Designed miniproteins, single chains, continued (4). Designs and how they scored, part 86

Each design is a single chain, and the fold is of that chain. pLDDT is the mean over its residues in the fold that is shown.

## One batch from the design tools (miniprotein)

Design m14971
Fold by ESMFold2-Fast:
Structure m14971 (fold): chain A 100 residues (1-100)
Amino acid sequence: MDELAELLLKVLEEVKKEYEKKGKKYQAEVADILKEMIKIQMNWSNMDEEERKEAEKRIDELQKRLTELLNKNPKEVEEFVKEVLERLEEPVKKLREEAE
């Protein structure tokens, strides 16, 4: 469980660094948004009712920002999402096999 979340955060961090080196600021911003969403998801079960309400508002804000970035630079954001998903596909399958 934590290993999967740590792997997601690690992949997003590495992709962010690569895109920053290429001057791709939109993809770096997408990585930061996704990292925040993942951290909220990881902490969700440890939240009380008030914390969950604030987290839901934060997720809505983050989703709205993601939509703005997608609409403004759809190809660049799509390319980023595809790269992250491709990098995660094999490690996620391995983690699920090892966990069960």
Scores: mean pLDDT 75

Design m14972
Fold by ESMFold2-Fast:
Structure m14972 (fold): chain A 76 residues (1-76)
Amino acid sequence: HMMIKEIVLSKEETYILENGEEYPEEGREILKKIREELSGFTLIGIYYEDGRLVIKASSDTKLREELEKLARELEE
C-alpha cells in the first residue's frame, strides 16, 4: 500500500517561506503545519507550480528508511 500526499502552498505562504528573514514566526508556523500534515510520510519532491510551492510525500516506509540511513551517513 502506497499513498502520495501533495501539499500546495498559497502564493502568500510561498512568499513568506522564501523571505524567512522578514517573516520568521510566520515561516515557522507554515513549516510546522507542513510537518504535521506530512507526519509519517517521506518527502519525495518540492517544486514550483504557478508561483506556488508544491510538496509531495509518500507513505512508503522503505523510502523513508533509505533516506534516514543516508542522512545518518552524511550528517550526525
Scores: mean pLDDT 75

Design m14973
Fold by ESMFold2-Fast:
Structure m14973 (fold): chain A 85 residues (1-85)
Amino acid sequence: NEELQAALEEVEPLGPLAVAYHRYHYEVYNVKLKPEAIAQRLTEISEGKVTPYDDLEQQIDEAVRSGDEEAAVQAFEQLKERRSK
């Protein structure tokens, strides 16, 4: 939908990890996050300041902390599929 596309385009300059994070929150929880909020959250995850809620969030945290952007994006897609059901 066009609202989702516009929201994702707003965070594209922050990189594919930020896009995946915003897509997950928007499609699962119908929440539109500001780019600054997404950047702050990803920074907190990379610094180990966030406690993961479940096994997939643990995988996302580990991938973000290791700088494995591809693994983090894939884990967000899995989390979206799991929580959209």
Scores: mean pLDDT 71

Design m14974
Fold by ESMFold2-Fast:
Structure m14974 (fold): chain A 68 residues (1-68)
Amino acid sequence: SDLEKARSLSREELLQVFRDLLLEAGIPQERVDWIVAVLEKHQATPEAILATYRGLLVLEGKPLRPLP
């Protein structure tokens, strides 16, 4: 599952995957950078990072994509 994959990565590794996937989905870099900075500042859990990823795709009208 995506959650199991997210939990297997460090926060740094997961945030890098998060950044790459959102950029590939066509979310603007400035928006992605800001959100990553917020997640880093608040030491977000894997669950929170995954929920943020999915929520952003939905809000931006993008298809939900599984983690690699």
Scores: mean pLDDT 80

Design m14975
Fold by ESMFold2-Fast:
Structure m14975 (fold): chain A 73 residues (1-73)
Amino acid sequence: VIRKVEKSGENTIKVYQEDPKTGSTQETTITLDPETGEPVSAESTVTWGDGTVRRSREKVEGSEVVSESEVEA
């Protein structure tokens, strides 16, 4: 498994992961609050070796975490 972590902007972190055995890739973008440095949202896209794509979003609203996911084949 290959993982890369990059800063993309002052308050954005991108994480890339690749599994060469399955051909799947995952990209996660994490957005941080510029005042506190805490995560406020995250978006992930996973592409499996068969071409199926899953997109997920998480957002912090007050004390709650709201999650959404969508799959397309």
Scores: mean pLDDT 73

Design m14976
Fold by ESMFold2-Fast:
Formats: structure tokens, sequence, C-alpha cells
Structure m14976 (fold): chain A 70 residues (1-70)
């Protein structure tokens, strides 16, 4: 049914976003580990984490809106 296909596509896209976010979180953590342990480096890492979370939230919103428009 159209509803079942919608549900499957929604969860598939949400799972893809979750997996990409996990990869980006891992990369940010690995890059942060290479930086000197300074307040400035810690602030930059936190800023990058916040930026990633905002981008991830926006991606979820866009994915839901796009599937709803189909």
Amino acid sequence: SAMEEFRERLFERLDEIAEETKKKLKELKEEAAKQPDTPESQEEYLKQLLDLFVETADQYGRAIAEIRAE
C-alpha cells in the first residue's frame, strides 16, 4: 500500500541520516583527539558538534518534508 511504502521510505531515509551523522561524529572526535588540550580547541570542538547537530536536525526535517510531498 502507499502508506506502507511511505513508512518504509521514511525509516530508510532517517536511518541513512543517522548513519551519516554517526560517521561525522566519529570523524570530529578523531580530529579533536589530534588537537592540543586547550580551552580554545575544546570550544572549537563543541562548536563543531553543535553545528553537526543543527545540520542533522535540518536534514531530518527536509527528508520528512520531501517524502510527505511525494
Scores: mean pLDDT 83

Design m14977
Fold by ESMFold2-Fast:
Structure m14977 (fold): chain A 80 residues (1-80)
Amino acid sequence: SALEEIRRHRADIEAEDSEVAKALQKLTDEQLAEAERIFREVKERLSDPEKQLKEFKKRLEEKGLHALADLAQKVLEKAE
């Protein structure tokens, strides 16, 4: 799943990009809950992890969750 790809690559991405790591630490519980809601909707409609990541990133950007969208983009770049 897209969340599994994010989890797998998150530590490496945070080690490579201190700004991403810092931004993720500043996320509120409400922002995390919104991201989880968006991902559940994406997972129900899409089975392919790459397509899930692309749609998840797009929806995060639309909601102003830019730090999580940046993380999803970096995961996509590592998966491609």
Scores: mean pLDDT 74

Design m14978
Fold by ESMFold2-Fast:
Structure m14978 (fold): chain A 99 residues (1-99)
Amino acid sequence: EEEIKKHLEKAKEILKKILDDPNLTVSERARLLEEAVLHVQKAIDLAKENGIEIPEELKREVNRLTFLLALVRLGDETAIKELPAWVKRALEIIEKVLE
């Protein structure tokens, strides 16, 4: 029953690390973002398997982060620059779901 919450808490910790650590390389930020996305996706999959409703806002945010990850991995300078703002939005949505 706590598995979904544990995956969301782990995603929260990783996203916060991306925001809080100014010394992370673009490659390290991309790797951490991928790990966070996988944790959120696992929480969504577990919720679906157990008949638990997950907010559509969180599902949309996973899609946005997946798109951002692809752009960052391609070296898109605009995506890299805007990464903190998109990560902060995702963090706020996850924190709201965990309340």
Scores: mean pLDDT 83

Design m14979
Fold by ESMFold2-Fast:
Structure m14979 (fold): chain A 87 residues (1-87)
Amino acid sequence: AAQPLSTEEVTAFRAMSPEEQLAWTRARLDEMGVAEEEKAAYEAVLLGELARIRAATTPAERASQLEAFRMTALTILQEVADRQRAA
């Protein structure tokens, strides 16, 4: 069943590296019972954003891309949770 993200989980997630955030998001999607094809689609989106972080040339640009990546991952998890509650 879908579970909401706690404040503690969000705080811990924000402290992770982008690679750790990707791995955590994949594990959470597995826990939520998301289909393999759907998980692959979400992973592709996150890998694209990870590439943008790696392409960042200034500390300010990198910080902005890191926050965008975190927000995308958290949005994916929230959308899955909301969809599962609606079903």
Scores: mean pLDDT 79

Design m14980
Fold by ESMFold2-Fast:
Structure m14980 (fold): chain A 96 residues (1-96)
Amino acid sequence: AEETVKTLREAAEELRERAEEAEGELKKLLEETAEFLEEAAEEIEKHKDDPRKVAALTTAAVLYLIGSAIDAERVLGDKETAELLREMARRIAKAG
């Protein structure tokens, strides 16, 4: 759980930094994705003694990142952001 929480927070921080350089719908996507990862990390920390809850929250974070990647590529046309979000999903899945 500690490694998953750390990986989620590091991903959220990277997305927050990228959002500062972004504008419009991309900025909103990055900020909303970062917020979801921060909330997932807090919930995992609260439920660290419940392996089923940790697994469910980790899976939800991975799926949210995959959905955000689809939005980045198909709606915004931003393939670089989509690839970043998919890489973050892989890192989180490996940590959990």
Scores: mean pLDDT 87

Design m14981
Fold by ESMFold2-Fast:
Structure m14981 (fold): chain A 68 residues (1-68)
Amino acid sequence: MEEEIEREVKAALAEIYLAIGKKDMENGDFEGAIESYEKAIQLFREAGDEEGVKTAEENLKKARELLK
């Protein structure tokens, strides 16, 4: 139960960081987007959300490509 709640909380936090990263991308803050996507990836991994990890990694790749 405690472990299950922890996974749900981590998944929710990962979704929030994914959204923050996406907003940072729209604002041209590619460094901020990278940080947010890295946090999202870590949280999705801890939550066992493979699809979330993949989505966050794809967004991280885009942010890194735009940061020069």
Scores: mean pLDDT 83

Design m14982
Fold by ESMFold2-Fast:
Structure m14982 (fold): chain A 62 residues (1-62)
Amino acid sequence: PSEEEIERETWVALALIHAAVAKLSGDKEEAIEWLKRFAERAEQEGHTDAAKVARDALEELK
């Protein structure tokens, strides 16, 4: 696989980890802000798939 494919897969994995940690967090407000910041960063880096995973998790927490 290309470096771009590996990076994209890594970002998706990070999004899944962020979502899991947020769901286990006792502080819902901080978890929402943390996931929102991650989604914004993923979008800026062009990792749309990772951003979508984070945004889907945000909708579950709202």
Scores: mean pLDDT 78

Design m14983
Fold by ESMFold2-Fast:
Structure m14983 (fold): chain A 94 residues (1-94)
Amino acid sequence: SAALEEFLALVEQLLAELEEIKELIEKGEFSKEELEKLIEQLEGALELARQRFAEIAPSLSGEELARAEAALAALEKAIEELIEKIKKEIEKLE
């Protein structure tokens, strides 16, 4: 379905953006203030993905729903792990 394809594309785009952010963090080029803003942006991205999932979920078949749930779960885990990494980097700057 178009709704599933659009959602999966959104998740794929967000996951790619997380990898770019992770690489920049590993270079150590962020200030504490920039790292704090990244946490806000990551929380916002997760809220957007959850809202989009809630909007499409009632229209999805069982198999499509399972695929969307798996994609959302993978994104949630990636965001949570990156936020934890950012918090540790902030602690090093204090």
Scores: mean pLDDT 87

Design m14984
Fold by ESMFold2-Fast:
Structure m14984 (fold): chain A 76 residues (1-76)
Amino acid sequence: MLTAEQRTAAVIGVEVDGEPIAAVARRLGVSPSQVASAITSLGILKIVKDTLKDKNLPADVEKVLAAYEEAKKKTE
């Protein structure tokens, strides 16, 4: 399982910077499947957040989502 920081770096590298999953995995020292799982989990968490409208997410999950949204905001 990835740490919150590794998960954040993985989703930013792929979704914001447009790096291939394999390149991000190599840079972070994790498997490509772990990077892919982090991206899939982000999509699921966005759906859950929208459906429940609940802002009380676990601290590690909240940090990953906030970091992803900030990185996306800087790219726009």
Scores: mean pLDDT 68

Design m14985
Fold by ESMFold2-Fast:
Parts: C-alpha cells; structure tokens; sequence
Structure m14985 (fold): chain A 79 residues (1-79)
C-alpha cells in the first residue's frame, strides 16, 4: 500500500505549480483508459482522495479523477 503524507502531497503541488494539474490529469486519464495496471490506478485514486481534501483542483482534474475511480470500481466523493 502507498500512503502519501500531507507534506508530500503539498510539496508535489508546489514543485509542479504550473504543470501539476496537467500532469495529474494525464495520469488519471491514463488510469481511466486502462493504460495503467489496476494496482497503479487504485493507488492514484487513493492519492486523489487525499489531494482533493487538502488542495483545490480544477474541474478538469477532478473529472479525470472521478473517471479513474469509476474505472477501478471505487467511489470518489468530491467536496
């Protein structure tokens, strides 16, 4: 299991401040399309749950995260 700390999530967002959402969107779209393994897609959905609670994301990234969650059979609640 992969557990990302609050600090790791915040640092990742800060380091990629201009491209963070595009990068996350691409990863979620890859998970939703089946380009990633089921295990990798499930880990991304777990990370998305923590990111959404702590950092505001664009509607595009949130939509991509929901599609990824649906593809792996996980319910993702948005704020």
Amino acid sequence: AVVASDEEIEEAIKRNKEGKEEYLKALFEAAASGALSKEAAEKLVEIAKEVIKRVPLSEEVQAAAQKAAAAVGVTLELP
Scores: mean pLDDT 66

Design m14986
Fold by ESMFold2-Fast:
Structure m14986 (fold): chain A 83 residues (1-83)
Amino acid sequence: MEKEKLKEEIEELRKELKDLLEQAEKIEDQKARDQAIALLSTADFYLQKAEEALKNGDLDSAKEYIEKAREAIREAQEIIEKS
């Protein structure tokens, strides 16, 4: 049950990540664009780690990586919204 919910959260975050990457690529300011893309790349890295932890049955590590991915996505979204 908990494992399935974490899978759903990762899938939702991956969809958000894809949409935000498309938005970030449209930012005219190169510095803001590069910063947003770097944060989204960091989020992708954490989501990959969360998926790996989940496959290995490490639910605690999966939750930690999901939280780190959410934080990176939030920071990227703030840059995109201000651009």
Scores: mean pLDDT 86

Design m14987
Fold by ESMFold2-Fast:
Structure m14987 (fold): chain A 82 residues (1-82)
Amino acid sequence: MKEIEEYRKKAEEYKKKAEELKKLPKSEENTKKAIEYDIESGLYLIQASVLELAALSEERKLSLEEIEEMLKKKEEEAKRRE
């Protein structure tokens, strides 16, 4: 999952840029740029989280399908009692 690490690194870089701008004298320009960098950092974090959730969902999908199959088997076994 090198892609997740790359997105997290980019998010951290943009966060640092935003924080550096916030340390400068307050100006409309600096405030706007800081917000833009915070947004980009947030977007990269969301992308990394989506990729992590997709990978976890793929692993969990197998487990959920196994549970569903087991439940279906038990339900059929209960109905077959005659």
Scores: mean pLDDT 73

Design m14988
Fold by ESMFold2-Fast:
Structure m14988 (fold): chain A 88 residues (1-88)
Amino acid sequence: SEEKKEELKKQAELNSLVAETLQELLEIDDNDIEGIEKILQQLKNKYDELNEEEKVLFIENLEYLSDLLEKLNRKIIANKVRDFIASL
């Protein structure tokens, strides 16, 4: 929902660079595995540019996103995000 998207954007305010990419993960089709992997690669590139404090907030935002995706019954992408977090 738009309301949940707004809350995610507000929580990602300190990571404004990633807000657009997080929005893409909310809108992408769960069956578009190549598209999901491309978005996750963009997130990895952004993560590598962050300092240690920003990395903690970034991971918290991704955990929040994965929980939101699961609540939206988007289990494939939610699991991909969790696997991505575990790989960091």
Scores: mean pLDDT 75

Design m14989
Fold by ESMFold2-Fast:
Structure m14989 (fold): chain A 81 residues (1-81)
Amino acid sequence: MSKEEARKAVLEEIVRLLRENPELAEEIARLTSTNPEEALRKVREVVEEAARRAVERGKATEEQAREAAEEFIRINEEGLA
């Protein structure tokens, strides 16, 4: 599986998690203005859970999922700075 396919799989699981938990998505959005550190912590939890699910579905290796998760977290850290 390519790195691009793994990244897409993790992103799809992130979207699915947020669709299943709209209250969580709303809370994260609110926290970006009031408590960026807490917002980033919740983003990390969502991304790590999404990476785990991508691996369980056989759409990414553990290594590829970790790399994708780290990339998504870094993008969010930069967006909240």
Scores: mean pLDDT 79

Design m14990
Fold by ESMFold2-Fast:
Structure m14990 (fold): chain A 67 residues (1-67)
Amino acid sequence: MIVTEENLKEALEEMLKTGRVDLYTALKIAEILGLDPEEFFEVLPNGDAVLTEKGRKALEEYLEKLK
């Protein structure tokens, strides 16, 4: 999925709810937020990404700024 500024908030909210996204979406979100991917998420063997504790906190803080 291509993440644009218009759907960034939706992608952030989904990632917070599940703690998971596909690798491509996770990389795009990290890039848009200016975060280090390795600090933002951990890659599972199936190619999915899961939020780190630091990543979850960064998403929550950034989501407040988007409101």
Scores: mean pLDDT 71

Design m14991
Fold by ESMFold2-Fast:
Structure m14991 (fold): chain A 83 residues (1-83)
Amino acid sequence: DPYDDLTPEEINRLSDYLLNNPKVLKLLPKSIIEKLKKKTAEGISNAYFYLYMIANDPNADPEEKAIAKKTLKAIQFGKPLLD
């Protein structure tokens, strides 16, 4: 899990990044959103793997797949935002 060793500051920044994106919130199940609101490493990890599934699903909506890919790139390696 690429998010096993997140600091509390990194957990807060990544959770806020995901929660402040309405397009990302539409993709995520409520259970993952609630974990993100609680500022947990598990919430970030679960959001990452869920978005990874969408990004690599050949049957996913192309727009949702693009949002998932962009979001994954932004949160990779502890990056809170992508330029």
Scores: mean pLDDT 77

Design m14992
Fold by ESMFold2-Fast:
Structure m14992 (fold): chain A 61 residues (1-61)
Amino acid sequence: SKVDKEIKKVKEETDALVARLTEGIATARAEGRDDIAAFLDKKKEDLKKKSKEEIKKLKEK
């Protein structure tokens, strides 16, 4: 269905952004920037939450 395609797109886009944030966290930790790593980790968790909410909205259509 169209909804299934939109859900797949949201998941793929979220996974790509999560991967980038994960790399950023690893780099920040390697450089001893633990506060930046924590900030990026929070952004990653917020992104996952927003993705779940978007998927829920798509399922309600």
Scores: mean pLDDT 84

Design m14993
Fold by ESMFold2-Fast:
Structure m14993 (fold): chain A 68 residues (1-68)
Amino acid sequence: SEADARRALEAAVAAARAGAPGGGIATSVWHAQKAGGLTEEGGREAIALARAGAPGERVADVMERGRA
């Protein structure tokens, strides 16, 4: 649902901003993408950045721009 998509995206953005481990952020991004909160491109970029250890704010920014 749209509510599930929004909640999943908000959780992923919050995890990134809180400095969660890259693997944890990547898992949250995957859930947000599957729920329909993120475009495929936005989700892919966010996961790649999170796994590469990019700053959480950068990962969060990519997710906000990649909102579906």
Scores: mean pLDDT 84

Design m14994
Fold by ESMFold2-Fast:
Structure m14994 (fold): chain A 79 residues (1-79)
Amino acid sequence: SLVVPPKLAELTRLLGLEPEDLHPHARLREDLLVNEAMAREIIERFGLDISVEELLALTVGELLELLDVPEEVQRALES
């Protein structure tokens, strides 16, 4: 659970955002404008067992769950 901040930091760096700008209900494709190339990089970097289309259908909160980000960190991002 304590390895969470590095994964969150890498995700925000890939998206060009600050951690405070990530809202769990935000949609990766529609709200954050994540494209197929970014989705592929996220999948490869974090070793996720999902397709590009599946990742693009996720919200930030759903992605953070796949990255094993603690619920406490996810709740802090809602504030």
Scores: mean pLDDT 75

Design m14995
Fold by ESMFold2-Fast:
Structure m14995 (fold): chain A 88 residues (1-88)
Amino acid sequence: NEAKKKEALALIDEAVAKAKEAIENSKSEEELAAGFREAGVPFQEALKLLDSLTDPALREEVEEAILRAMEEIAKLLREKYGLEVEEV
């Protein structure tokens, strides 16, 4: 259970790293979408591990990490697209 929590947290970190790279390096909407699909794979694996956790305290820690990761990604998207949107 503790080991599965650590694995889920590592997968969340991997998903965030892939999403950040997509946001920073994508030159088109299609590239951004492809990068988010890549980030979605470890994220889905983390969610599957969350479903296998029977300890509610460990489950809560993983859920909080997921929410924090989603907030971080949302902030980066707002910064790039909310403040500096270039019309082509």
Scores: mean pLDDT 77

Design m14996
Fold by ESMFold2-Fast:
Structure m14996 (fold): chain A 79 residues (1-79)
Amino acid sequence: MTPLSPEVIEAVREGVKNNKPLLGLLEAMAIKAEEEGVEEAAEKFREARRLLEEGAPAEEIHEAFTEGIRIYLEYQKKK
């Protein structure tokens, strides 16, 4: 699997408006984070996916997602 890139992050943010593509992408991102040992990021991506499925406000979904990205990128930088 490819690392998370700014392009992928932007695509996921855009996808908040279109639930179906975003659900698949969030799961892929959670799996990627788990494989790299970033459990906190994986948990946040799954939280965002769950919020999206439950019809939570876009702001809450976006916050969970961006926190997951922040944790993942921070881990990648520090290794």
Scores: mean pLDDT 71

Design m14997
Fold by ESMFold2-Fast:
Structure m14997 (fold): chain A 77 residues (1-77)
Amino acid sequence: SLEEQIKEMLKELGISKDKLAELFRMQATLAYRDGVITPKEYKEIMDLLDKKTVSSIAEAEELYRKILERNEAKREG
């Protein structure tokens, strides 16, 4: 489960949930500026990360991964 991956990351990196959420917020912000994610997707990710729980952080990362997977499937032009 992605929740287990998030728990492992927190344990391995020795960082707080707040710090991990901030790193994912930066990731989402850069993706939004690069046009990789839509304004609606960006808002949904940010709202999930603002909850600062393992479950909501995992949900945000899952959403982000699904968006990237969709974009990888797309061909340019």
Scores: mean pLDDT 81

Design m14998
Fold by ESMFold2-Fast:
Structure m14998 (fold): chain A 66 residues (1-66)
Amino acid sequence: MKKVYLTPEELARIFGLPVEEVRRVIEEKGLGTFDEKTGQYLVDIDKLFELVDALRELRERREAAA
């Protein structure tokens, strides 16, 4: 199955979220595997849309709490 490499820093910038929260969501929901060699998360393409939805929901909850 084809996978993509994603940096938590890039995702944090795109969604306007803290890097720590992005990492937590990926790990907590099992949406990617951390690759220590590259410092990136390895994510299945099928899980990419689930990751985007999860980060969008986190952003909306964070904005509502502010």
Scores: mean pLDDT 76

Design m14999
Fold by ESMFold2-Fast:
Structure m14999 (fold): chain A 69 residues (1-69)
Amino acid sequence: SAELEAALREALRLVAAGREEEARRILQDLVKRYSPEEIERAATRLHIESEDQAAATRLGQLLAELLRE
């Protein structure tokens, strides 16, 4: 969804800026509203298309922690 993609892009921007706690809050909200499958699909697409691979990898790590409960 557009909301999911926009929220993931904002979380990626925050990670790139070193603002990981703010990114975590966005991701925590997303895991309550969307299925793990929807989030993983959108995050994978964002990772592939990202110009900042380090930030994208870090975002993926934060998301994996949250999806593991």
Scores: mean pLDDT 83

Design m15000
Fold by ESMFold2-Fast:
Structure m15000 (fold): chain A 93 residues (1-93)
Amino acid sequence: MEEKRKKYLLDKKMAELLKSLGLPEVVTLEQLELGLVELAKKQNRIFINEEGEAYFDLSGTELGEFAGKDVVSGNELAKKAEEEVKKNGIEVK
């Protein structure tokens, strides 16, 4: 929970992907996770499974390339955001 409140400077690829949502260059992990889910929703390719969990069809999109998988859940997108931030994000005060 504490880690999700830390601010990170994103690389150009991630910043550009979220720019359409008006997100700042420096974001928390929580803002990044929510932003990626909102971008997936905007593509209007949503599947709801039998348990009520939403999956997004990201095939042929930059977000799908980022996720490394054509159909992903919101939880899988959140995991990829965390991995990207830990690998390529720069923590700022």
Scores: mean pLDDT 70

Design m15001
Fold by ESMFold2-Fast:
Structure m15001 (fold): chain A 86 residues (1-86)
Amino acid sequence: DVEELRRRIEELAREAERAAAAGDEERVLELAREIAELAEELGDTKAAAGLRFQVEATEIAKEIKDEEEKKKALEELHAKAKAEAA
């Protein structure tokens, strides 16, 4: 099971690289979320947390146009990531 999960993560990571090269950022975010879920299933909580942080940070940067709201959202995301690491 562990070996199957690792292969799936590698396949999804390669798909994410191809999606990024194609400029399909929405698919990159979807693939990153799937990889994070599989990493968490493997017990790699650090990798899962890092991927979730990158996904949310990218979404904030894309969806929030107001610089003050963007800054607040990113600060809140950093606080959540720090709390998860504790």
Scores: mean pLDDT 77

Design m15002
Fold by ESMFold2-Fast:
Structure m15002 (fold): chain A 75 residues (1-75)
Amino acid sequence: VGMKPLTPVEARILLVLFESKEPLSVAEIAKRAGVSQSTASRALDRLLEQGIIVRDPRTGKYSLNPKLLPEKYIP
């Protein structure tokens, strides 16, 4: 079908990241989204492939791609 929204899990994870406005671990994302860590990890991999989110290799935490939130740099 040509009209397909994001999966419910992907949409929920994006909402969590938008509301937090800060980097979150997979465990924190899973807890806030109400899903298992494996479910969250799979959805995060999909969002990373699409460039919607980024992961900090130092902390392992995830955040929204700053290119999608240009006004976030202006407090």
Scores: mean pLDDT 73

Design m15003
Fold by ESMFold2-Fast:
Structure m15003 (fold): chain A 69 residues (1-69)
Amino acid sequence: AAEEEQRRRREEVVLVTAAMIHAIDNTPESRAAIREILRWLERRGARDAVATVRRIAEKAGLDVDALEA
């Protein structure tokens, strides 16, 4: 339980960091990468990480509504 929580936090940090890098780059390929990161996080139920990535995407000018589809 506690060990699984720590591992999950590390995975979420890595994905959020990747999303930040892609948001700075702001290319079509980077936007696609952000969508895949969001889908993966949503499938895992990582609500806080999903909210963070969506905020990063909004700042990058990504269509957040399209990412939810």
Scores: mean pLDDT 70

Design m15004
Fold by ESMFold2-Fast:
Structure m15004 (fold): chain A 68 residues (1-68)
Amino acid sequence: SAREKALEAAGEAFELAREGRVDEAVELLNQALSTLDLSEEERKTLEEIRRLLVTDVMAAGLKIGEFA
């Protein structure tokens, strides 16, 4: 499903951000947001995760767990 692909992308982006590759993490989520047919709620959640990857990577991890 689109939601499962979004979760996979979020998990990959989280690992990139943990390695300091934040720009690549953001680009991965930008691609997911532009290509996946997400509900408005799922899209908002993924956008929040993208923001948290830049500002607070630990909070991003927690939000991904809640989204799973």
Scores: mean pLDDT 85

Design m15005
Fold by ESMFold2-Fast:
Structure m15005 (fold): chain A 73 residues (1-73)
Amino acid sequence: MAPDPTSLYQQAMQALKNGDYDTAKKLADQLDQMSQQLYQQAAQSTDPGLRQAMQQEGDEAKKYSQDIYNKLK
């Protein structure tokens, strides 16, 4: 099963709370990679509904990744 962006973000927030910055960064990297993969899949989709869903999930993953990186600064 592909990881859910929200689940990865929750794991990153828990890692930050525990002072585990290495794990939080790894999860942010995974979310960034996920957003790129979702955008590529959306571009290949001929179904408008699937395209929109993949773009929305990609946007969510990207926002989560950026939020985690900002908290690591």
Scores: mean pLDDT 82

Design m15006
Fold by ESMFold2-Fast:
Parts: sequence; C-alpha cells; structure tokens
Structure m15006 (fold): chain A 86 residues (1-86)
Amino acid sequence: SAEEERRRIREELRRGLERVPEVLAERNDESVRLQAELARLALEERFEELRRLLKEQAEKRYPNMPKELWEEMERKLEELIAELKR
C-alpha cells in the first residue's frame, strides 16, 4: 500500500543518515571533510532520484490514483527529506 511505501522510504532515508558517522570513522584523515561532503551530495542525489522514481512508479502503477493522495505523499516525503537534511 501507499502507507507501506512511505514507511520503507522513511526507513531508507533514515538508514542513509545513520551511515554518515561510519563514513567519517572510515576516513579518519585530512580528507574527512571532503568525504562527508561527498556523502551529503550522494544523499541529496538519492533524495531527488527517489522523488522522481516515486512519482513515475505511482503514475504508471496507479494511473487512477487520486491527485490529492499523490500530493499528500509528496508533501510528506518533502517534509521528511527536509527534516533529515537539516
């Protein structure tokens, strides 16, 4: 269901952020900052790709999905992404 899909995305985004400390520990030298920046950029690109994939899959799999429901999911995803990026 749409609710299950939203939960999976939320968990995936959360797990992505939880890996940041591990990336920093793995790269313990003067390039730590660069590694952190690359991780943030990769996460940013993942968020944009997830937004695009969700929209395309929803439109193709559920062509008769109410627009209001899709917009609700988009708003929730944007709120979650903004909160996680902070």
Scores: mean pLDDT 62

